# Designed miniproteins, single chains, continued (3), part 72

Each design is a single chain, and the fold is of that chain. pLDDT is the mean over its residues in the fold that is shown.

## One batch from the design tools (miniprotein)

Design m10385
Fold by ESMFold2-Fast:
Structure m10385 (fold): chain A 60 residues (1-60)
Amino acid sequence: GLPLYRAIHDYTAKTPEELSFKKGDILELLEVVNRDVWRVKNLKTGEVGLVPARFLEKVE
């Protein structure tokens, strides 16, 4: 399957393309847009969006 990451802090989206999340949310990595920005799916909400990768930690 796709890699899973855990949010280490809350994040509030700054643009409509970004995803807000809560600390502890599990995010599935869909695409590495660049080193700092990833496209993910929040498994709790089913929402897809761009997030800053620095707030994510690999689950495995």
Scores: mean pLDDT 87

Design m10386
Fold by ESMFold2-Fast:
Structure m10386 (fold): chain A 80 residues (1-80)
Amino acid sequence: SAGDALRALRERLGLSQRELAERAGVSQSTISNWERGRASPSRETADRILDVLLEEAERRRLPLSLADIWQPIADIMARP
């Protein structure tokens, strides 16, 4: 699921739910609810979360295979 993909990417980037939330300027509950598939954040909030993940992935030069984890998350944001 998209929530599972979000969690997997966050963990591979070495980010805790709290760290991701702080960097994105959102509550930790927003991250945990999305990762658990309980609630999708607003588009604005999700864009901020995705920007943080993209920035960290770019900084770490993630291998191509990790693009598959990113795609499910981006797809939810484009087509609610």
Scores: mean pLDDT 74

Design m10387
Fold by ESMFold2-Fast:
Structure m10387 (fold): chain A 68 residues (1-68)
Amino acid sequence: EQEARDYAVKAIKALNAGDYETAIENLKKAIEVASPEARKYFEKALKAVEEGNRDEAIEYAVKALQAL
């Protein structure tokens, strides 16, 4: 839980900075260690980043944190 939370926080900071490479890396790491419920939201956040939708990616990453 705490490990997934740490990766999620790093991903959100990277998204706010416009650093999509670091955001994608940390979202993938969060997906690997997250519970199934939180993982679904991290997967949606990752897809949003890959589609260039920063606001949607941040929204889903926050929902994933709430599901942890």
Scores: mean pLDDT 81

Design m10388
Fold by ESMFold2-Fast:
Formats: structure tokens, sequence, C-alpha cells
Structure m10388 (fold): chain A 60 residues (1-60)
């Protein structure tokens, strides 16, 4: 089963490896880290990158 989350706010970043997204975008969480970051994939763009877990709301 896919680990699906919704973005709770807009994030725009130029940091290498980090994901930019808009509030309401659906992300698949691929991996969790101990520092509060996750590796996620945007279902809108297919792009993968790091996201703060606190910015996401679980939906599935």
Amino acid sequence: MLELYRATKDVFTDAPGFLSFKKGDILEVLKRFSNGEVLARSLKTGEEGYVGESLLEKIA
C-alpha cells in the first residue's frame, strides 16, 4: 500500500535534493529518517526529494 501524504503548505526551495511543492499536493513517502525528514515523491511531477515530515498530513 502506498504511504500517501498531503502537503500542508507551499514550499519553494533551491536546496539540492529537497522537494518543492504546493499546499494540497499529494506525496508518496518512500523513506523516513530519524531527523524528521522523509524522502518523498510528488505524484503531480514525479520528482523525488527530501521534505520535512511536519509539513505533511497522512491520508493513506
Scores: mean pLDDT 81

Design m10389
Fold by ESMFold2-Fast:
Structure m10389 (fold): chain A 67 residues (1-67)
Amino acid sequence: DLDEQYERAFRVFDKDGDGVITAAELATNAGMSAAGTAAFLAAADKDGDGVIDWEEFRAYMRERLSA
């Protein structure tokens, strides 16, 4: 159940429970470098708003990490 693992990861990053992950949350919670955070956002954030919702996160994880 990779989907459940993705949901748990999303909830860890989404500390506010507002349904989105910000660049600041990625940097703080994942310990990502500025370059790593920017690369992740560029790949997952299709709107370029600097936030990732659950659907974008799930799609990114499934496409990039499942196969």
Scores: mean pLDDT 69

Design m10390
Fold by ESMFold2-Fast:
Structure m10390 (fold): chain A 90 residues (1-90)
Amino acid sequence: SMEEILKEVNAQDENGNTPLHKAVAVQGKENQEEAIKKVEELLKLGADPNAQGLYGTTPLILATSVEDEEYREKLIEILRKNGALDYVEV
């Protein structure tokens, strides 16, 4: 059901990280294309782009830490288009 999908895509692990946090945190140039597809898929399924994980870290904050500039900019663009805020009140 939609409720089950929403629970799955927004499920927090022992560190408070959602699948969206994990998809954005993917390292290595060989994984970037699949990671982008996964980020887009999760957002389409209702993943919260402003979910707060470990230390209040959002997916957008993780994206800004990506070393590859082109990949970083693409992740930030996708997240912002899907409602990611530059700030989240804690």
Scores: mean pLDDT 80

Design m10391
Fold by ESMFold2-Fast:
Structure m10391 (fold): chain A 98 residues (1-98)
Amino acid sequence: MGAELLAAAEAGDVEALRAFTGDVNVRDAEGRTPLHLAAEAGHLEAVEVLLGKGADVNARDLEGRTPLHLAREAGHEEVVELLLEFGADPNAKDLNGE
C-alpha cells in the first residue's frame, strides 16, 4: 500500500524514498501525493528523490492544489525553486482561482 511512501515523504525519510520501487504518485484521502507532503513539510532532498523517480510535479489534490501551492504557502523557498526547475506551473490555479 502507498501509506508507507506517504508517511516517508511527510517525515523526510530519504532512505525509505530511495529504496522504494513502486508508483510514487499514490494518493491519500485528500488526493495528496508523496510530493505534496514532502513539499509542504519542506523536505528538499525528499522532493529531489521523488521528482527523480517520476513524481508528477503538477499533481493536484482534491482542492486543486499542486505541490508548488503547498510549498509557497509554507514558505519553503528552496523547494519552490526546485519544483519550478522540474516544470511546476507557476500559474496553476486551485479551486478558489488562486
Scores: mean pLDDT 83

Design m10392
Fold by ESMFold2-Fast:
Structure m10392 (fold): chain A 88 residues (1-88)
Amino acid sequence: SGNEKVEAAEEFTTALVDLINASEKDLDSAFAAALEALDKFLELMSEEEKRELAEGLKELIKRLEELGVDPRVLASVRKLLAYVEEKI
């Protein structure tokens, strides 16, 4: 249902924000949580929606680079993008 997809999107968004704000000690656990939330979200998406998410993540990565975010956080977000692209 649309509500299940909205909930999955909110869960992934929360996990992604936590990943972006993760300290060095929490990075691995934050990445694992983001990947789990992403996997559940992707199961509810069409191929078109997955392509839109991949474009959104590419734009997010560019923005995080401009903001000077930790390279390890950037690498983690790039791994999430690669995972989405693999599922298209």
Scores: mean pLDDT 88

Design m10393
Fold by ESMFold2-Fast:
Structure m10393 (fold): chain A 62 residues (1-62)
Amino acid sequence: AKTMKLTALYDFSSGEPDVLSLKKGETVTLTNVEAVDDGWLKGTVSTDGKTVLVPSSLVKEV
């Protein structure tokens, strides 16, 4: 599993409880990152231990 520091390229939000919502320029550190279906990344937020999904096209690794 990889640790990734990701920066949001765009504002995005979802009504899904397991999809991470970010504002453009926000940074999140995910542990145990794996690629999943249709360009999504799954990982654990390092600060709160929650497992989340993020769209890989809307974030960039720092």
Scores: mean pLDDT 77

Design m10394
Fold by ESMFold2-Fast:
Structure m10394 (fold): chain A 75 residues (1-75)
Amino acid sequence: MKRILVGGAGRRGIALALELAAAGHEVLVVDISEEAVERARALGLEAEVVDGSDGEALRALAERHGIDEVINAGE
């Protein structure tokens, strides 16, 4: 079990996040798009609106949530 941050709440990011959650990991999805984040939340995933170009904001969020691994699904 790990706490994993998935960057990108597009189709690929959502599919990956659901697989990781099904495997017993705690998953947080981030995307700059509020609509993409709301779709992730509608599927039962934890998600936050974050500018992926803001490395300090992303690092602070990962630290706050105790993230063990970061996966960039959109880059």
Scores: mean pLDDT 79

Design m10395
Fold by ESMFold2-Fast:
Structure m10395 (fold): chain A 55 residues (1-55)
Amino acid sequence: SPLVEAILALARQLLEAGASPEQVRIAARHYARESRLSPEEVARVEAEVERLLAE
């Protein structure tokens, strides 16, 4: 979904700007909640953020 991709792009930008893993997780969860994503989309955001952080 476009909202999931936007949140993941934000997460990547925060990492490139030097944000901590926890700051990235907090921001991604905040935007997922505010965007009223489905439970499946929230799970996808969380999984993709952890994948980004593991790289």
Scores: mean pLDDT 84

Design m10396
Fold by ESMFold2-Fast:
Structure m10396 (fold): chain A 80 residues (1-80)
Amino acid sequence: QLSEEQKSTLGEAFKEFDKDGDGTITTEELGTVMRSLGQNPTEAELQDMINEADIDGDGTIDFEEFITLMTSKMIDKFTE
């Protein structure tokens, strides 16, 4: 579970990569966003996260999906 501060930090990082302001980032930018937040996902971990979030295969992740992925990743790191 993410704190309000963590959600705020994630929102700021997301906005840096949401250059057109449509509320989405590309799946290619997800890895860069995660690294900017001090995460270091492998390409395999990124592919797993993309497969869970980008069910439609449109190559984009909205903010709600992004928060869900970050929450899931934090839980996996904690409870593994």
Scores: mean pLDDT 69

Design m10397
Fold by ESMFold2-Fast:
Structure m10397 (fold): chain A 81 residues (1-81)
Amino acid sequence: MEKLDLSNTKPLSEQEKAIYKQYFKKFDQDGDGKISKNELKVGLGMMGVSLSDEEIDELIKFADKDGDGVLDFEEFVHMMK
């Protein structure tokens, strides 16, 4: 069996972006490109995290820099970091 390393493949940035995009899509249940409070609560529940409505509100307030009450992709990444 012949094995050879490929040093010009698997960029780290693409893998991280793909992971965050996969999580974002799982949370974005209506596909509008934003995560509402209800979608965040359900998404966290699917990951085995059960939070109260008050705890979800605190997460949104922490990540929501625009004050629109929903999370876009940048705000979602900020919350997950």
Scores: mean pLDDT 69

Design m10398
Fold by ESMFold2-Fast:
Structure m10398 (fold): chain A 155 residues (1-155)
Amino acid sequence: SKEEILERVEKLKEKILSNIDNEKAKELISRLFEELKKAIEEDDRRTAENVLVALAHLITKFLPKEVALPLLDELEEIARELGAGRAVEEIRLMKAVLSNPELLEEFRSIPDDDFLAFLEEQYELEVNNTLAPLNNEVARKWARIKVDALELLQS
């Protein structure tokens, strides 16, 4: 039911926020969870999908690996129940990144402020139904990491 999904979303929010030290990331995550709850209540699958993708990136970037992996599993279950197929695929890519020490180190080597600025810009472009520019160093590095993670999932 919607009530059961919303309860799981609230518990997931509490677990994530209790494990983050970066104040800007914490603020963005809080806003994203408010948007996710509203999207679930309004049956706005597109917004729910975009929020779940952004949350998967933030979990992988900022939480300790041992905490992040179970939370990504919970996020994937929520995405599946909502029919958010694009979010399910992106969460699986993030689990692959998280499980590979070299890819995780490369992903986390992106400066936090640059990553957060990139993520907010990409989220705003998705909300406005525009194409994301791929012409910055963060976007190029992220695209390379995603290709490497996808190859691991296909192996």
Scores: mean pLDDT 83

Design m10399
Fold by ESMFold2-Fast:
Structure m10399 (fold): chain A 56 residues (1-56)
Amino acid sequence: DRAAAALREMIAAGESPLEIARRLAELGVPSDDVGEAVAYYVAGKDEEALAVARRA
């Protein structure tokens, strides 16, 4: 929930992929999940990105 909430705010703010990756890592999201969430975000698949953050 914490990671997903932060990601939702960052998506709404239009944050860079690098800043999203840094913030998710700071919140304790595993590196594989950070990479997957950022890949979905870059592809415009925001709900898939949020699903990754929710399961992490």
Scores: mean pLDDT 85

Design m10400
Fold by ESMFold2-Fast:
Structure m10400 (fold): chain A 68 residues (1-68)
Amino acid sequence: SLGDDLMLAAAMGLLDLVRRLIAEGADVNAQGVHGRTALDLARENGHEEIVALLEEHGADLAAQPRPP
């Protein structure tokens, strides 16, 4: 999915791919298999430019997983 591709791109530091996936409608707050977001993966891997890009497009640490 676009969310899974976004998380992989963020983890790998692929800034241009992250930008493209967001433009194609990827949910910047989508959660992966372990409940982590693209923002979490970019931070874990030290990709500060991707962190900034995701935050600019609405990625928020306050964004919660789907409520019960």
Scores: mean pLDDT 74

Design m10401
Fold by ESMFold2-Fast:
Structure m10401 (fold): chain A 58 residues (1-58)
Amino acid sequence: DVLELQRDLIALGYAALVDGLFGPQTEAAVKAFQRAFGLEVDGIAGPKTRAALRALTA
């Protein structure tokens, strides 16, 4: 769910819009998170990125 992704990014201090759309702002926030946590910087909210977000927002 893109809305959950956007809320998780905001909870960790990343700038994102809670609009349910995977636009440039959400992609930029995903890439920033991926760089910060040593993940592959592909801008795609794949299983590894979502798992890391869930672990950190739990």
Scores: mean pLDDT 77

Design m10402
Fold by ESMFold2-Fast:
Structure m10402 (fold): chain A 95 residues (1-95)
Amino acid sequence: DEVLEELNRFLNGEPFDPNLLLGEKQMTLAQLLLESNRVGPATAERIKELVDLGLDVNARDADGRTVLDLVRENAVPEVKDELVAYLLSKGAVET
């Protein structure tokens, strides 16, 4: 599973392309992490790490959603405002 292989590379600190489109949905690892579960503090930290590795915060998935859109939809209130502010500081554009 290419998604699991790329997730393991990221978690192990191995060289990893944060902008690679993965799986049937053709999404970045960040978009897959944000879509798959309710986004808590642990996932929020992983998203920040992916942005620091060079993730394009304005990349859109097949449905036109950015990482900012997915954070607004799926993040728990405790991390939503912090992660939104972080993404905006990294050049994310509101639509």
Scores: mean pLDDT 77

Design m10403
Fold by ESMFold2-Fast:
Formats: sequence, structure tokens, C-alpha cells
Structure m10403 (fold): chain A 58 residues (1-58)
Amino acid sequence: GRLAVATRDVPEAHPAFLGLRKGERVEILRIVSDDWALVRSLATGRSGYVDLAELEEV
């Protein structure tokens, strides 16, 4: 899958959203819109929605 890294700490502000730490690696499972993706954390195995602005592809 496509890999990305969190560019900053992302708070878990909503049950559907995935909280991340800066530098945490994720796999992009699905692009949902121009602004949002469903991702899976490689550190925790948890999945949720993240703002694409908070991610940098690697």
C-alpha cells in the first residue's frame, strides 16, 4: 500500500478519526476525498480517518 508519515501530532478528536504522533508511519488504505484518507497505523495497527494535510508520502 501507499506509505505516509504524520508531520505533526494529530489529536483523537472524534471516534472515527485516528490520533497520530509526529513521525508515526501509516498505510493509506483509501482516499475518501481531496482532504481525507482512511489510514492504518503501522505502530498500533489501528485504522481511522486522517486529514491528508497532516501526512507526507514516503
Scores: mean pLDDT 82

Design m10404
Fold by ESMFold2-Fast:
Structure m10404 (fold): chain A 115 residues (1-115)
Amino acid sequence: SPVQEELEKEMVDAIRNGDVERVKKLLEDPRLDITALNELGYTFLHLAALYGHLEIVKLLLETMVEKGLDLLPKNPLGLPNRDLYGRTPLDLAREYGHEEIVKLLEEFRKKYGIK
């Protein structure tokens, strides 16, 4: 849907810019698929971890749990929570040196039994 594509684009722009309030507003829209994957198999969580936006990572995780959404969406290769190179949001946070996000994602994985 053109509406869904525009919402995904607005979400990507908000995440890239670290715009926490815009992310909050977009997450209120029931038309936004928070589990959507881009061409590289990136979720919004991958992008937030890549760009180092701790508060946006928190918002995405909290919203996914609250709505009972898939915490491990599969990429086009059928791999859960991984881009096309096999990287998780945690792997991206480690690679780019976002230590607080690494800690948050490790705590989240332990709390919810995620591998």
Scores: mean pLDDT 78

Design m10405
Fold by ESMFold2-Fast:
Structure m10405 (fold): chain A 73 residues (1-73)
Amino acid sequence: DEEDKKLFKKFDKDGDGVISFEEFKEYLKNIPGLYPTDEQIEKIFKDVDKDGDGVIDFDEFKVFLNSPIYRRY
């Protein structure tokens, strides 16, 4: 959805078409009400990075947003 694309662009600061672990961590730490630990962010990133390539692409990001664990609500 368009919200997913907007969120992806906010994570992908440089417009590389992928989200690095550092970009992912920075964004999640700035979301009010989440307050994730570094360990939680690492676990989430690894769970989302299905290909194990060290980055999250848009398809992986959409699966993340549709996960019961990672619902926006």
Scores: mean pLDDT 70

Design m10406
Fold by ESMFold2-Fast:
Structure m10406 (fold): chain A 95 residues (1-95)
Amino acid sequence: MFDENGETELHRAAEKGDIEKVQELLRKGADVNAKDKKTGLTPLHKAAMNPDKEVADELIRYLVEGQPELGIPPADPNAKDKNGKTAEDLRKEYW
């Protein structure tokens, strides 16, 4: 589930913009609010850093809305990394 830095497969899928993999992992019970141990980034932070703005926007929407009918909770948009930045703060820095 976690690598040596506490990064999950969900973090990597969100960073890559792989929405199908994000959906698969969340349906399998991946923690949408998991923070990596090195940077404190959540999957939502990773999605916001994606260089494709349309992919980033779609992933952010999916993560923040969740799928309550499937037991998938919404991501916390106010979650802060170790530098005190939210996903929105990072998005503003990258475009």
Scores: mean pLDDT 77

Design m10407
Fold by ESMFold2-Fast:
Structure m10407 (fold): chain A 72 residues (1-72)
Amino acid sequence: SMKEEGEKLKKKGEELLKEGKYEEAVEEYKKAIELLGENDVEALLNLAEALAKLGKTEEAEEYFEKAMEVGK
């Protein structure tokens, strides 16, 4: 199912983030968010972190802001 695939991609992103593979982590988290929707705070925050590690500060700030709005 889309939810199972999204959760799998989210876990893969987490593993890649821990390994310092930030570009790959970004790709997996973006795919996860596409499948799960932009309401998973954990995925949004981890995507923002990976983007910040890559120096993509503007894009990181956008996803961080989305996470904060969902977590209200």
Scores: mean pLDDT 85

Design m10408
Fold by ESMFold2-Fast:
Structure m10408 (fold): chain A 68 residues (1-68)
Amino acid sequence: MFSKQQLIDMFRTLLAGTTDPEVKQVIEEGIKRLESVDPNDSEALQKVLNETMEEITETNFAVLKRRA
């Protein structure tokens, strides 16, 4: 499992490569959620990771549909 810092660094890297403002907002909110989680609570960290990745995917899909 990734550490809290590794998850934050991963999302920051993804944020740097993202141009769409709606997707950026989702990633930024995910980072804030991760920062508020206890680093010893691996289940909460995994849940935030999964929920944030799902929301990023859904937001990207919605943006692509709207701009087609």
Scores: mean pLDDT 79

Design m10409
Fold by ESMFold2-Fast:
Structure m10409 (fold): chain A 111 residues (1-111)
Amino acid sequence: SELGKQLLEAAKNGDVKKVEELLKQGADVNAKDVLGNTPLHYAVASEAPLEDRLAIIELLIKNGADVNAKDKEGRTPLHLAKIIDKEDREEIIKLLLENGADENAKDKKGN
């Protein structure tokens, strides 16, 4: 959907206000792009400031985001969190785990 595409982009860009507006308009919180990425995948992998990324992750989860959604490579948001920079990694991993992320989820490479 158009709203779903806008939500994916807003999450990628760290635009907290736009994410809130799109969710209120009924955007699919679990929208997927052609690679199987959800808004939560993009929020975790965003280059936006940590505070904006954490705010978006919390908003998406509160609105029913699947914390264990898999992209086409079988990667969850938690898999992506493990490859971001060291300073931001620990807080994002903690937030995902506190909200039901599966530590034992395996991607298509068994990682």
Scores: mean pLDDT 89

Design m10410
Fold by ESMFold2-Fast:
Structure m10410 (fold): chain A 119 residues (1-119)
Amino acid sequence: MAEELTAKDEEGRTPLHKAIEEGDHEEVLKILDYLSKNPEVLKKVINAKDNEGRTPLHIAVERAPEDPALSRMVAKFLLEHGADVNAKDNEGRTPLDIAKELGDEELVKLLLKYGADEK
């Protein structure tokens, strides 16, 4: 429920962070479906930072080498729903920085479409 989806674990991760990081397709789809129907909860979790300063968008992009289809689907959902495309983790990395480091041209194009700064 709403309270469960906004709760953070000892690593500062919401259930969305954890599901993406673990590659749990069923749980990711379940959470995204709920969030699409509950904008107030989505607003609380979409830009939530874990203890490393990572948003769900950071984790989605980081997962691209292991699961490109899930990574792209999640990143697109987050960006369409107001994720901060220019959020910086504790190392100063944006999602675009990570996508460029991974050489994922499709994610680079997606992030730029939603206003990522190249500079």
Scores: mean pLDDT 87

Design m10411
Fold by ESMFold2-Fast:
Structure m10411 (fold): chain A 76 residues (1-76)
Amino acid sequence: MQREQGKRYLRKAVIYYNEGDYKKALEYAKKAYELLSDSPDAVATALEIMAKSYEKLGDKEKAEEYRKQAEALRKT
């Protein structure tokens, strides 16, 4: 159940990001991150959406932080 809900939240995050609603994209990516914490690939995807959303919202420091976290997980 948690994995299915987390994937639904990731899909919503992508949809809101594509629609330009970066605040909602970030909200749903964070929810997906919490539900998918045991899946490195899903966590990396959520972190990537969070990084892109923070960049669009003007928070360059948080964008860089989450981008590096996602990259580190993919290098494992």
Scores: mean pLDDT 81

Design m10412
Fold by ESMFold2-Fast:
Structure m10412 (fold): chain A 63 residues (1-63)
Amino acid sequence: MLSAEQEAHARAAFARLDKDGDGVISRAELAAFGLTDAQFDALDRDGDGVVDWAEFLEAVSAA
């Protein structure tokens, strides 16, 4: 379970990465912030080529 502060930080990070406001983060958006393909693949657990809020939150809660 994330604290309210950790969840707020995760939301701020997600909103910052989601530049076009489509509710998902693309590989290109993450690459613009210096993430590798391996890091993106770790977040993209279902292999659909995007990271949604649920996948992002699960990755943050695992750290």
Scores: mean pLDDT 69

Design m10413
Fold by ESMFold2-Fast:
Structure m10413 (fold): chain A 110 residues (1-110)
Amino acid sequence: DEKDEYGNTPLHLAALFGNAEEVERLLKEGADVNAQDKYGRTPLHLAVHGDLMPSRNSAEIVRVLLEHGADPTLKDKEGRTALDLARNPRLPYPPEIQKEIIALLEESLA
C-alpha cells in the first residue's frame, strides 16, 4: 500500500489507531517496521501517541513492534524518540500504561 500525504504507511495508521491485530498482520506481510513519515515518525512513535489520547492497546502494539525489529533509537524531526514521547506526553496516560510502555522501551535500549 502507498504512503498517504503525510508519508504514513498502513502500519503507521494501524499503530496510531491502536489496531494490534492489523499491526501484527502488516508486519507478517513484510511491512517496514522502521518506515518514517513526513515528520520523521516511525510506527513506534505513533503507537506511543505522545500528542494524542492514549490507546488501551498502546503497550501491546509497542511490544509487537519491538519484537519485529522496531528501532527505538530513531528520532522524529523534533529530535524525539518514542521513549521521549512516552516520558513527556501532551495528554496524560493512565499510569499503568505509561509505566509499561516506558519499561518496554528502556529494556529495548539496554
Scores: mean pLDDT 78

Design m10414
Fold by ESMFold2-Fast:
Structure m10414 (fold): chain A 68 residues (1-68)
Amino acid sequence: VTFSEAELKDAFSRFDKDGNGTILSSELGSIMRSLGQNPTQAELQDMANRVPDGTIDYEEFVQMMSDY
């Protein structure tokens, strides 16, 4: 799957509620759906396992989307 940098930044900013440059791994399903994707619970669990602290910064998010 291919996403533009602008699309990823827009989606990330919508879910970065505190403006601190991070989102919760539990929000991944919603952000991916906003990007037109439909991840399964298993796919979301696999992605969450890559961030053991449960928070995702923008660079981690971009890497996850590149690997999806």
Scores: mean pLDDT 76

Design m10415
Fold by ESMFold2-Fast:
Structure m10415 (fold): chain A 72 residues (1-72)
Amino acid sequence: MLETEEKVPVSEVRKEAEEIAEKGNVPLSDVLKKLEELISKAEVEEVDGVLLLSSETAKKILEEIKKFVESQ
């Protein structure tokens, strides 16, 4: 998380996905299932037991979650 590239914890991305589900009135379980699918296909970095995504990847995942919620 120091220096060159902004990193986002998976826990923060999950929190934002939960907020999107609540605002879109979509079951949290469906949104979390979609989130786990997207994370499993993404490059995840582990630093001292914390799972991190690049800010670019986190933004793409959240965009896909928003599209998923809109499609419900």
Scores: mean pLDDT 77

Design m10416
Fold by ESMFold2-Fast:
Structure m10416 (fold): chain A 62 residues (1-62)
Amino acid sequence: GLKIAIALEDYEAEHPNELSIKKGDKLIVHKEVSPGWWYAENLKTGEKGYVPSELIEIVEEK
């Protein structure tokens, strides 16, 4: 199912495969690759990458 998440705080990508987020950004979680890192898409920027899972909260699943 499609998972929608909200950024709980800001994160600046430290590597090219990581996703930058700002608090309140809406994301699609594509894959939970590890307990600490999820592959997501930022709906505001259109960028995709890995983000720390502790900094986002799933708010909707379909």
Scores: mean pLDDT 84

Design m10417
Fold by ESMFold2-Fast:
Structure m10417 (fold): chain A 60 residues (1-60)
Amino acid sequence: MKGLYRAVKDVENPLPGFLSFKKGDLVEVLETTDDGLALARSLKTGKEGYVGLSLLEKAE
């Protein structure tokens, strides 16, 4: 589901192409995958990467 989401916890992901964030950070979900991942952009840093959909909650 596309739209604005909030991180439910701190995540530091060392893998290339994956997004790291802190609890409460806002991300814009650009695309979702069939494997429960989202391609998202951090509003705090402007970085794009994949994140587990279970790590996000709807913000708006």
Scores: mean pLDDT 77

Design m10418
Fold by ESMFold2-Fast:
Structure m10418 (fold): chain A 72 residues (1-72)
Amino acid sequence: SDEEVKKAFNSFDTDGDGTIPVSDLGSVLKSLGKNPTGGELGILKREVDSDGDGTIDYDELKKVLSRPSIQR
């Protein structure tokens, strides 16, 4: 549910700035019942962190969760 996604995001948003570290993406996905492979996680990290600042926002996390490749 959207509430679970928001709760997971907020749990990793320790700074309260509306972003989480890209390094936490795998942990967030696992907390939501997703198990991406190392290769899949690497692709997702590059797509959400295209500007290389090392963070992702909530909208980018929602886009990751909508991808078919992480639903299997």
Scores: mean pLDDT 73

Design m10419
Fold by ESMFold2-Fast:
Structure m10419 (fold): chain A 72 residues (1-72)
Amino acid sequence: REELRKELLKLIGEILDIIGEIIELEKELERAKAAGDAEKAAEIEEEIKKLEEELEKLRERLRELETELDFI
């Protein structure tokens, strides 16, 4: 169970890092939209989408680990 706990903590750290990146990109997206920079906005939206897909994969792995750990 200690190995699973280490994996869980590592996974939580990765999830938090990605959430932080998404938040920063959302702020940049708002600025790009306010400036009327449609190309910049589209690039940021694509980057956010990729991070959201990565986040979903990590959340799926987290759910699997939570089942193993009885963390809920």
Scores: mean pLDDT 80

Design m10420
Fold by ESMFold2-Fast:
Structure m10420 (fold): chain A 72 residues (1-72)
Amino acid sequence: DLNLELLAAARNGDPAEVERLIAQGADVNARAPEEARPPDLPPGATALQLARHYGHDEVVEVLLRAGADPDA
């Protein structure tokens, strides 16, 4: 699942993997499903929220350039 991989890449701070997944069709505004495993992926979290929470500024920039909702 490209969307779950995108969320994981954003949490881990891997901008190259984030760019690769978006290029492959991952939804930049995807939210973690209710069955997502805490603490790694809280339900309803977006890639942008995870990148901001963990302080991955370069991933935040990649996501915003790709069209991520800044209010998410």
Scores: mean pLDDT 76

